# Ledger of designs, part 32: designed miniproteins, single chains, continued (2)

Each design is a single chain, and the fold is of that chain. pLDDT is the mean over its residues in the fold that is shown.

## One batch from the design tools (miniprotein)

Design m5158
Fold by ESMFold2-Fast:
Structure m5158 (fold): chain A 57 residues (1-57)
Amino acid sequence: MLSERERAVYLALSASPDSTLTEEQIAAGLGITPEQVREDIARILEKLGLKSLDELK
């Protein structure tokens, strides 16, 4: 379902459900760009059938 990179982004988001982590902080932690984090978030939401990050809680 999720790629390895998408899983890494998902795990980072799951560790910070209140959006305390910025896209830049997630990107820095994973060695990718903030744009790639944003793309991965959009794909995760689509693949999981979620409308927003609030539904990940």
Scores: mean pLDDT 73

Design m5159
Fold by ESMFold2-Fast:
Structure m5159 (fold): chain A 55 residues (1-55)
Amino acid sequence: MKYLTLEEVREALRESGVPEEDIEKIVKKLKERFPDEETFSELDITNIFREVVES
């Protein structure tokens, strides 16, 4: 998928084994940085994911 809704982001993160607390943090950061967007690119999701979970 090139662009995901918040619901699809949550599903994709769960499928990737991300815990619910981190999913909520990622969703919050996506909404903070892209408040006018209904869908988010895979790159944006990956960048926020790396900031929250990967390091």
Scores: mean pLDDT 78

Design m5160
Fold by ESMFold2-Fast:
Structure m5160 (fold): chain A 67 residues (1-67)
Amino acid sequence: ALAEIEAELERVRAATPFESPEVEEALELAREVALAYVNGEIPEELRRRFLEALERARRALAERRAA
């Protein structure tokens, strides 16, 4: 659900001690998903792109902290 996606994105954002391009991309896609939801339907392609961006952001942040 959209609320679950937003909650996960907030966890990623809260865990970010600095700005990240991957996090920014995920935030922009989250906004598009929210707008699509308000308009009545989230396209599967948009949902997939957002989930991929979110996973990429999570991995990038984890690797960056490990370095």
Scores: mean pLDDT 71

Design m5161
Fold by ESMFold2-Fast:
Structure m5161 (fold): chain A 72 residues (1-72)
Amino acid sequence: NLEKGKELFEQGKFEEAVKWYEEAIKKDPNNAEAYVNLSAAYHALGEFEKAREYLQKALEIDPNVPARGRPL
């Protein structure tokens, strides 16, 4: 589910990626990476409020996953 969501995101199929990330979260609600990826997909769709909400959930699960793109 998470892997398929990432594949769809890379193809620019953001709406489909959202569905697969949501399924990943339903199977594992503690998957911080799935929340980060869901946030990124909503941001790509212009759903900035949802993106922020899911990013906050990811940080609640794992504070070390800040969903910012560039490590130095």
Scores: mean pLDDT 77

Design m5162
Fold by ESMFold2-Fast:
Structure m5162 (fold): chain A 105 residues (1-105)
Amino acid sequence: EEERKKFLAEQYLDLGNYYYGKGEFDKAIEYYERAIELDPENARAYLNLGKVYYKKGEFDKAIEYYEKAIELNPDNKLAWRNLAEVYRKKGDFEKADEYEKKAEA
């Protein structure tokens, strides 16, 4: 049953990625949220939600989802780098530098 839920979550993740690639961000969010509902430990879905909110200029939501992706997979260097970029956009260069160093570790 758990394997079946993870399989279906990956299908929703793929659909989210499809709509993200088309610039249909609200549809991408819907499918990523469905993926998380089925597999709450899917770090990739949280990373991609962060990317969508960043593209929409919703930096605080992007931070929340990147932090969740890092909580689930601390070795995800892309999530650390994306978090650093959001803080740079917010003008918090000290946090940006700190998180960039985490991406390099």
Scores: mean pLDDT 87

Design m5163
Fold by ESMFold2-Fast:
Structure m5163 (fold): chain A 58 residues (1-58)
Amino acid sequence: MRVDVEAVAAGNVDEAARSIAEATGLPYEQAKRIAEGLARMTPEEARRVAEDLSRAES
């Protein structure tokens, strides 16, 4: 599974939340919380978290 890092980097929380929910299998509400956290991070930090999520679901 993959997380849409582009959506996270653009600050599009709703699209990032959907991407995270698909990648992790989490409910949208939990994925939205994660996406909000990523939106507050630097692009580098957000990319690392997205890589970890993708790797964990592989």
Scores: mean pLDDT 66

Design m5164
Fold by ESMFold2-Fast:
Structure m5164 (fold): chain A 92 residues (1-92)
Amino acid sequence: IDEAAQLLAQGKYEEALELAKKALKELGEDNAGANTVLGEALAKLGKYEEAAEYYEKALSVDPNNTVALLKLAEVYKKLGKDEKAAELEKKA
């Protein structure tokens, strides 16, 4: 998943998405890191509802993951779910 995170940092969002999907299949669908990177790539591509699903999966494994909490809050604001975003920011 480090390679997927590097692709994400380089703006190669579709490549990061494919690599994160592969990592999720290899490491297990509950892997918090792979779910977080996949959500981040989807958010960068404007796929906010899909991004929210993967951040929620990451938080189901690690509820105190501050990065996933803040990223999910940002996605919820993009979806107009401001109250849900505020609740996540309060937890972070």
Scores: mean pLDDT 77

Design m5165
Fold by ESMFold2-Fast:
Structure m5165 (fold): chain A 50 residues (1-50)
Amino acid sequence: EEERIKKLGEEAYKALREIRKLYRQNTPENIEKASKLEKDFAKKALEEAE
């Protein structure tokens, strides 16, 4: 369980970094990509946490 949570945290960090890079570029296409990454991670986190 703790190993799984730690791995999820590392994946969250990577996802957040990518999302922040996309938002910094501030184009509609990049914002849409960032939104998709955020939703995909949220779905995965919900499935792993529940």
Scores: mean pLDDT 72

Design m5167
Fold by ESMFold2-Fast:
Structure m5167 (fold): chain A 66 residues (1-66)
Amino acid sequence: MEDELTRALSKHVPPSLAREAARLATELLRRGASPDEVVAAVARLLSRHASPQQVTAAAKAVRDLL
């Protein structure tokens, strides 16, 4: 799952940021967070370092995998 998230995210954001976002998503899922909560948390992380277009595309990719 983390590797799949990293691959999907790496299409839209730099690999280092993709790995960080994938790790965050995986940890939240392990703690019982809903898919919507995971997508929101990833979008918030990415919005600090990526363009609005990249954030939207990456968030959609994460949602499509959950």
Scores: mean pLDDT 82

Design m5168
Fold by ESMFold2-Fast:
Structure m5168 (fold): chain A 95 residues (1-95)
Amino acid sequence: WTLEELEERLRQIDNPAVKETIAAIDVYGLKFGEEEKALEEIGEIIEKYLNGELTDEEMLEKLFEIQLKLAEKSNFSPEQLEIVRERIEESIKNR
């Protein structure tokens, strides 16, 4: 999946929870398209969700797991990783 293909697929998902998850990714400073493997994993999660294989909660949890991995690889300090984790947990609670 390219970044443009992912954005086009996400635009087809008329689900507030998905839109909120993508907004959270942007707020955390973590971007789609900076790592090929992350794009592939996100694409697979979205495809499974669209096929009805994942619930809204399962999809959100998997997307947040990818965000934590990206933050970890992006050379964040331990303090920055803790902030990212807290923000992800808060976003899940707020939906």
Scores: mean pLDDT 62

Design m5169
Fold by ESMFold2-Fast:
Order: C-alpha cells, then sequence, then structure tokens
Structure m5169 (fold): chain A 59 residues (1-59)
C-alpha cells in the first residue's frame, strides 16, 4: 500500500462518514479504522486521517 493509496482510503472514509452525518471526530475514527484494516500502522493512520480531514475542509 503506497502513501497515496493510504491517503485516498482516509479521504474516502472521511467524506463518506461526513455525508452520513457523523462528526469530524467520528469521521477521523472511521478513517483510522479503515487504514488499520488496510495494514497501515496506527501512528501513521492517525496522521494520514488528520491530513485528509484538513484537505477536505479546504475544498
Amino acid sequence: LTEEEAFEIAKEAIERALKLGLSEEQALDVAILALLDAGVPVERAKKLAKKALEEIKKE
């Protein structure tokens, strides 16, 4: 799994969670879980999820 693929997983998970009416905090948790399922280590998953949320908020 590349950095780019991991970031895309996080971004898609956050977008989906927010569309379902979940909070930003809940969306981050969903993205972290999706990344962990994809084999991303927890520390990296947290950083990628936070970065993806920040990019979505700028769009």
Scores: mean pLDDT 83

Design m5170
Fold by ESMFold2-Fast:
Structure m5170 (fold): chain A 69 residues (1-69)
Amino acid sequence: MREELARYLGEMAGNIAATLGQPEEKVEEAKRKVEEAALRDDYEEALRAVGEVGGEEGRRLFATRLERL
């Protein structure tokens, strides 16, 4: 389901942000923005949201995992 995939992608983005040492508020921000973008099928916005919180490394990690789906 679209909602299930969006939740999964949000959790993935949150985990990437946490792994890169971002504070809890930024982890939740990344999770929320990615879930919202995925619900709209806006994967470019999802990548941007991860990049804003996790930088280029976060964006790269998220893109790599997204391609493995």
Scores: mean pLDDT 79

Design m5171
Fold by ESMFold2-Fast:
Structure m5171 (fold): chain A 57 residues (1-57)
Amino acid sequence: MEEELRRAMREAGEALQNGDIEKAVDYFRKAAELARQLGREDMARVLEETANILKEK
């Protein structure tokens, strides 16, 4: 789970560097779900907010 969360966040960052905003949004949302499963609600909220901000781009 922790390793999966780390990978999702890295994938989101790489998608941003490539200008693939939709892919970045999807990975940030997956990371948020993984953070919730780990009981990190504050982290999950921040990741969801990040995905929502990117959708405005």
Scores: mean pLDDT 79

Design m5172
Fold by ESMFold2-Fast:
Parts: C-alpha cells; structure tokens; sequence
Structure m5172 (fold): chain A 56 residues (1-56)
C-alpha cells in the first residue's frame, strides 16, 4: 500500500517521520499523482524513487 511504501522510503532516507503521518498522507492523496509527487519532493525523496512509489 502507498502508506507502507512512503514509510519505507522515509526510513531509507532517515526522514524521522512517523508511520501514522504517512497513513494520513496516503488517505489525503488518494489517487492524485500530482499530490504524491509534491509530498515526495517536500520529503526530499530522489526522483528515481518516485517511479517505484507511483507504481504502488
């Protein structure tokens, strides 16, 4: 699920954000890929990882 993928990315890049934050973020984003890209950019996730997360 999207929330799990976001949390795994956060752990990989040491972002220090809780799993509960990503569960709420995934709920708000829904199917909006532009909102997802905006969140990933704000969190500092590299663009190479966006393709993997967008497949989720």
Amino acid sequence: KLAEALYEAAKKYNLGVSKEFFEKAAEVIGDDKERLKGLLKKLGVPEEEWEKLLKT
Scores: mean pLDDT 70

Design m5173
Fold by ESMFold2-Fast:
Structure m5173 (fold): chain A 66 residues (1-66)
Amino acid sequence: MKKILVVGARDLKKGEELAKKLKEKLGFDDYIAVQASTVEEAKEKAKEIAKELGAEVELFAVDLLP
């Protein structure tokens, strides 16, 4: 099963830069950055990505409200 890192961030550019670094460090197959304002919003987006791609997704939240 593919492992995809999803990074939720208020600033999408910062999220993409962090996702690339974490993918290399943690050995994920791919990464996706999503814009979100809250951890709950990021979780919802990560859940949809996991369903759509049929992949195992790990979520990392940056600069988000609880």
Scores: mean pLDDT 80

Design m5175
Fold by ESMFold2-Fast:
Structure m5175 (fold): chain A 84 residues (1-84)
Amino acid sequence: ELAPEVQARLAEIERAYNETGDELEAAERLLRLGIESGDPTLAGIATLELLRAGRDDTVEEALRRADPAVREAIERAREVYARA
């Protein structure tokens, strides 16, 4: 169950993506949402997409801001990507 504020921000990210087609911007916004809401699932998914796009710097910045659960999800996504 997502908080109404998180659901509204997800809808805004989806609308922006539908308008621009910018997958990278959508992934960056999703990662910020995951960090700010403390949602490890959103952060993990966004991290994989950012790593596939070569945005390691964005992922490193996120690790410095994340709570422990979100940081763990980001690190696990990095491990999955590194072993692929």
Scores: mean pLDDT 80

Design m5176
Fold by ESMFold2-Fast:
Structure m5176 (fold): chain A 57 residues (1-57)
Amino acid sequence: HMEAIRRAQERLRENPRDVEALLELVKAGYITPEGARAVAKHYGLTPEEIERLLAAA
């Protein structure tokens, strides 16, 4: 459980556009969905891609 969060954080450090890792952090409650939207948008993901992934959480 904590291992998955740690690996997701490492993946985001190496690739900030790793939406799967970002989604895992949201599912774990480590960051808010609103925070995840802001981060992903800042790194160039489209709003539609972000909303679709968060809806699947």
Scores: mean pLDDT 71

Design m5177
Fold by ESMFold2-Fast:
Structure m5177 (fold): chain A 60 residues (1-60)
Amino acid sequence: SNEELLKKAEEELEEIDREGVRLALEGRTQEAQRLAHQRIEELLSKLPEEVRKELEKKYG
């Protein structure tokens, strides 16, 4: 269901954010930003339009 896809996507976004923060604290800020951008784009491209719009509403 779209609710399950949204929850899974939110969990993946939290994972991406945690990894990005860790890399930034190590002084790898540019790498953290590039990796986060790439992973977020890949995640969004795989989601149905309705789920994407809900994520944009919360995080866009």
Scores: mean pLDDT 80

Design m5179
Fold by ESMFold2-Fast:
Structure m5179 (fold): chain A 61 residues (1-61)
Amino acid sequence: SAAIETARAAAKAASGALAAAVLAGAYIHQGWSPEEALREAIAAGFSEEDARAGVRFALSL
């Protein structure tokens, strides 16, 4: 349990396209545009490259 909780926290803190995809996917699911989701991912501290890759990945789901 504690190990799984630590792994989930580490995954949420992870940078990169997959972590950005989780955030972008949440915004898109709530009705935000891909451009708005991109801006929010960048505002959350993701690089533009990772944020763009994350938005593309989220849109493929």
Scores: mean pLDDT 71

Design m5180
Fold by ESMFold2-Fast:
Structure m5180 (fold): chain A 60 residues (1-60)
Amino acid sequence: MTPEQAINALKNAFKALGDEESQKAAVEEFRRDLAEGKTPEEALRRATQVGLKLIAEKRK
């Protein structure tokens, strides 16, 4: 998976959820993980967890 494919998948997933803050947080985490040398697949997994955690916290 390319970084561009991963970031597009991430944006599409969180766009469907309708929460701009979780999308922003997930994208920021993805970029940070790539800068640290993580693979796009690993960065996508971690970024998705960050976004989902934010949504879950809002629903508590």
Scores: mean pLDDT 79

Design m5181
Fold by ESMFold2-Fast:
Structure m5181 (fold): chain A 96 residues (1-96)
Amino acid sequence: KKELLQKSANYFAAGGVLDAAASLMSGPEAARTYLEAGQLYLKSADLDYEAGDKENAIRSYEKAIEAFEKALSLDPDNEEARQLLETARKKLEEIK
């Protein structure tokens, strides 16, 4: 469980770096970078939940949702972003 929490923290930090970088970008490059940030936040959330850290899992799922919404706003036809957004929202509702 301690290893899961450390790995989660690393994914969350990496997601935060990409989220910040994407905010300085525009168009397709920003969309792809937000998608990558969201995927890292989602991995962090899954690991937090597996480790029993519900509070951090909720926070990380919320960050993933925000990143996927930004990716989808820049690229509305991105099927991967749509599916990942739906997945993150479902997981968040299940753990509330």
Scores: mean pLDDT 88

Design m5182
Fold by ESMFold2-Fast:
Structure m5182 (fold): chain A 57 residues (1-57)
Amino acid sequence: MTEEQKLEEARRLVEEAARHAMNGDTEKAQRLYDEAMEVSGLTREEVGRLLAEVSAA
């Protein structure tokens, strides 16, 4: 599995997490963050940063 493929999957999970968080479904959002970390190997800090980027506006 390439780095790019892992990051792509993590980004999709983070986008889903952000959407759930906006809808008030924080439990699902947190599970998606955990999945993003597992798939990509990113730290909690880096996943949080991706979430902030996706949800920022």
Scores: mean pLDDT 76

Design m5183
Fold by ESMFold2-Fast:
Structure m5183 (fold): chain A 64 residues (1-64)
Amino acid sequence: ASDEEIATVAGMAARELAKKYGVDEAELARRLRERITELLAQGLSLEEAARKAVEEEDRELRER
């Protein structure tokens, strides 16, 4: 996946989660982008990496 595709997916997910939990969108987008990049390096597809990264961040925010 391209850097632009990763940034777009991370940005969209960050906007939704930031609105849901009242947290900083820019910081959340950065964290999601890092998680997606790491998961892609492990051999996951962009769709799988994005889904897993969002699920992990959502769980983390829900527990806090």
Scores: mean pLDDT 82

Design m5184
Fold by ESMFold2-Fast:
Structure m5184 (fold): chain A 71 residues (1-71)
Amino acid sequence: SAELKAKQAELNERILEALERGSREELREVLEELLRLRQELQPAPEEVVEEARAKIDEIAEEAVRAIEELK
């Protein structure tokens, strides 16, 4: 629905803000919320979701590091 797409856009904006701030914790929280939203829209197998959750910290760390390397 349009409401779900709007929520996804809000989460994407929060990701950019977290990256600009360099906050791994904020990025982690937004990524977890985005993962939950995606599961509501198009469920993936549970094992894939669990693996994604386990790697959210690594993903957030890599994203922040990549942005820092650009500075």
Scores: mean pLDDT 71

Design m5185
Fold by ESMFold2-Fast:
Structure m5185 (fold): chain A 100 residues (1-100)
Amino acid sequence: MKALLEKAKELEKKGRALMLQGKYEEAAKLYEEAIKLYEEALGPDHPLVAEALALLAEALLQLGKLEEARETAQRALAIDPDNELAKTVLARVEAALAAA
């Protein structure tokens, strides 16, 4: 368990660095791997899974994958309704969809 958590946190940190560089597709791949490792270590309903899903949703939004971003942010909020990043990403996705 601890080794999976440490690897997941490292992937999340690398993903955040890639987001700052505009490397959204690479960041999304690292967040997907981090989600898998968090789920294996903590189960699918843990707040760390919700946070990693919120980060993935932000990367998907930056890639213009609006439907995937919405679904991913909604999954994060289903796990952790108080996740501020997931709320922010969902609002941005809904605004982008309404403007189309």
Scores: mean pLDDT 89

Design m5186
Fold by ESMFold2-Fast:
Structure m5186 (fold): chain A 92 residues (1-92)
Amino acid sequence: GEAGRRAAEEAARAAEAGARGAERGGGEAGAAAGAIGAIGAAAEGRAAGEEAGELGERAGRAAAEGAVRGAQRGDGAGAREGAEEARRVAEE
């Protein structure tokens, strides 16, 4: 439904914000900011998914998992991938 699609879009946006935080970094300060952003994005994506139906749940989980992987690597790529997967779920 519409609520699930909106939750998926919000999860994707949260993951993208985390990815941009990681990418904006320079040295240790940038890596730390990226990790914090990715963790926040993961939490928001999961919460948004839990507040909607099955579609929102799947999208939120994908975004959260991507954000966590990005934080672990410090490169933002995982968060970007999670955002793309969440958008793909929203389009189904």
Scores: mean pLDDT 62

Design m5187
Fold by ESMFold2-Fast:
Structure m5187 (fold): chain A 77 residues (1-77)
Amino acid sequence: MERARALLEEGRRHLAAGDYEAAIRAFEESGVLATIAGDLRLLAEALRELGRVYEAMGDHAHAARLYARADELLSQL
């Protein structure tokens, strides 16, 4: 899943730059690709990164739901 991993790195760069919309788009696309591939670890990573964007934006409730979903996926591995 080279493309999905590249999107995680792209999203992290956007998050560091404060470009939250671009970060969300990159992490969401990474999550979609992980879902299609059945890569639950990569999906959990994308969800955690997306949660970090919502935390940075002050949406703590949305971030908490994303972190909980990522933890649930990892607990199944």
Scores: mean pLDDT 86

Design m5188
Fold by ESMFold2-Fast:
Structure m5188 (fold): chain A 75 residues (1-75)
Amino acid sequence: MEEEEKELLEKAKEAIENKDYEKAVEYLEKLIELTRRAGEEEVARAPAEEQEEIRATVEERIAQLEKLLEEVKKK
C-alpha cells in the first residue's frame, strides 16, 4: 500500500519535472483515490480509540495531495 502510493507520487513528481502536467494530474488523481481507499481500510482495521487519529491523518494527507493537484491544474 505505502509502496504503491510512493510509486504513484514519484511518477507524479517526474511528470511535473518533465512539464507533463496532464500525466501529473492523472497520477495525482489515482494517488488520491488510492490513499482514500487505503485509509478507509486502515480505519476499519484499527481499534475504535485509534480510528479518529488515523482518519484525521488520512484526511490531512488527501488535502495536501488535492492542493498539489490544484497547483498542477493551474499550469
Scores: mean pLDDT 80

Design m5189
Fold by ESMFold2-Fast:
Structure m5189 (fold): chain A 84 residues (1-84)
Amino acid sequence: DVDTVVAVMQQLWQQWQAQTGRSTLTQAQAVQLIQQAFRQSGLDVSPAAVRAAVDAYFAATGRSTMTQDQFVALVRQMAMQHLR
């Protein structure tokens, strides 16, 4: 379910933050973490679809980095679309 995907993603964010000391993700890092979260949650979402969604978010917002709250919102939206 969506909550499982969000929980996996939050664990991956905590691991990434512990390793990097950063609070924001680049576009490439966001793609990698979302792909890993979906794979670990058993969601069959293509790598191309994840990249397209992240690319669309960065294009629409004009931003170069993404905060944790923005990342959680995007992951939740994508999970909802693929779960129904």
Scores: mean pLDDT 78

Design m5190
Fold by ESMFold2-Fast:
Formats: sequence, structure tokens, C-alpha cells
Structure m5190 (fold): chain A 85 residues (1-85)
Amino acid sequence: IEELKKKALTMVEGGIFMVERAKKFAEAQGNKELVEFAEKALDELEERKQKIEEATDPKEINEYAAEAMEVTAEVFIALRRLQRE
């Protein structure tokens, strides 16, 4: 379970890093909608991180990790669209 938590937390931390980069890029571009979207995504990732740390069931850990990956993917797609002129 500890190894599973470590992998899940690594994924969530990677997501947080991606979203923080997206937020900085959006701020530089003056894209308020993407800034707000990134802020919401950060809140969701922090919530999933806490739930993973508190979880004792491997199934729950996997579910929260999957949810974090979905949030991260949505931000990544939005960032890529913004970067393409």
C-alpha cells in the first residue's frame, strides 16, 4: 500500500507541477479563463492528494490517482491549445 501511495502521490505532484506551469503561462498571456481553470484544477489536485494520503484501500488510492490524471490531462490539453497560434 505504501508503494502504491508513493506512485499515486508522484502522479498528483506531477499534475500540480503541470497546472502551475499552465497558470503562469496563462497569466503571461492575459488569459483569465485559463488562470481560473488552472486554479480550480490545483484545488482538485490538492483534494485528491489529501484523499490518497488518508486512504487505506488500494482501490480508493487507484481511483483518486485516476481522477488526478484526468484533471491533469484536461489542463494539459487546454495549455497545448493556448500555445498553438
Scores: mean pLDDT 78

Design m5191
Fold by ESMFold2-Fast:
Structure m5191 (fold): chain A 63 residues (1-63)
Amino acid sequence: MREEERRKLEEASKEGLKILKEAENQETKSKEEERELVTRAVAESLRIIGDAIDEILAKRRAA
């Protein structure tokens, strides 16, 4: 159980980092555009991690 939970969090974290890295590699025309792009990437990464936490908690409550 603990190992599966850890693996899910690790996979979610890797996916989030991948999204952030892709956003950093995007060409932006302005600092404002760059800020929006990074902010959106961070929000998406946090959502993925939050979803993984929710799945872990739901699985624990079902056990």
Scores: mean pLDDT 76

Design m5192
Fold by ESMFold2-Fast:
Structure m5192 (fold): chain A 113 residues (1-113)
Amino acid sequence: AMSLTLRITVTVTLTPDGQATVSLDLEIGGAPHSPVSRAIAQAALDAARRVLARWAGTPVDEPPPPVPATEAQARALADELAAAAEEGARAAAARAGVSGLRIERRTEVRRVP
């Protein structure tokens, strides 16, 4: 039986001008070069991107509208992104017949000085 571990790390950085930037890092243990591992990682990434697109709203007007950058808002976004990535990974694993997927999540909010 194939055993896979996916680590999902979401970092939201708050800039001095009130903008939030997102970094999503995915690490796969077990069989990282397999097509199944790649499909699981891709599904996690796609799910997180959907959440980020909804949060960002309409990107048609540049510059982007001012977003009140609170730690609570950034934390909620980071948690929602991590949860979406986990759901996407689990769904892809289920489709691939992977019963041994373990998921670890870490969320972090940083402020730029």
Scores: mean pLDDT 73

Design m5193
Fold by ESMFold2-Fast:
Structure m5193 (fold): chain A 60 residues (1-60)
Amino acid sequence: GLAVAGVDYKAEKPEELSLKKGDKLEVLEILDNGLVKAKNLTTGEEGLVRRSVLKDYEEI
């Protein structure tokens, strides 16, 4: 699925993905704990992001 970052987020842990508001993401996996594994299409980085910081998420 595709998503857009709704807010700026700075990664607090090595496995987390840093985001800027408006960054486009490809959601690779949805996790049961409210996290998703995503690729930031703007930066090329991959990591974990909280579903709550995403907007315009396309649920498939």
Scores: mean pLDDT 76

Design m5194
Fold by ESMFold2-Fast:
Structure m5194 (fold): chain A 79 residues (1-79)
Amino acid sequence: MSLVEGLEAALAAVRRGLEAAVEAGLLSREEAEELAARAEELFAKAKEAAEAGDWEAVEEYAREAEELMAPVAERLRSL
């Protein structure tokens, strides 16, 4: 698996987690869409960094996306 394929898989996982959170009543659809948009922006930047060979920046954007999703993931884990 390439790093780009890994980023695509991570974004898909984020989208699935947000959908599960909406179905569980933990987030509104609007909140989920806002989080998805911010995650997509971070993954787009990571992809551009990967294409430029800047793997350090890729790791940093991935960390920022993980931090963005941490409150939602915490709530899902506590169900």
Scores: mean pLDDT 76

Design m5195
Fold by ESMFold2-Fast:
Structure m5195 (fold): chain A 97 residues (1-97)
Amino acid sequence: KFILGSDEDVEHLIALLSDPDPEVRAEAARRLGIIGDPRAVEPLIEALSDPSPRVREAAARALGLIGDPRAVEPLRRAAAEDPSPRVREAAREALAL
């Protein structure tokens, strides 16, 4: 329900998922979840494998907000296997949406 910008903003946020700063990557994931554009689903699934638990948690929450069925299996894997308890919790919450 948030229109935060044009198609260019979505593409820019997807590019920021590859930023060297994990805080920038986590914020990009959060904003992509709020926008809810399905173009972000595959990049956010990749972000579930990010080295930063902050980014993986943000990606799991974003995928839950978007609600795309492509994310169900990646989120189940994160909920079962992620080394961070916070990421596993975020993935479980995302699956409950």
Scores: mean pLDDT 83

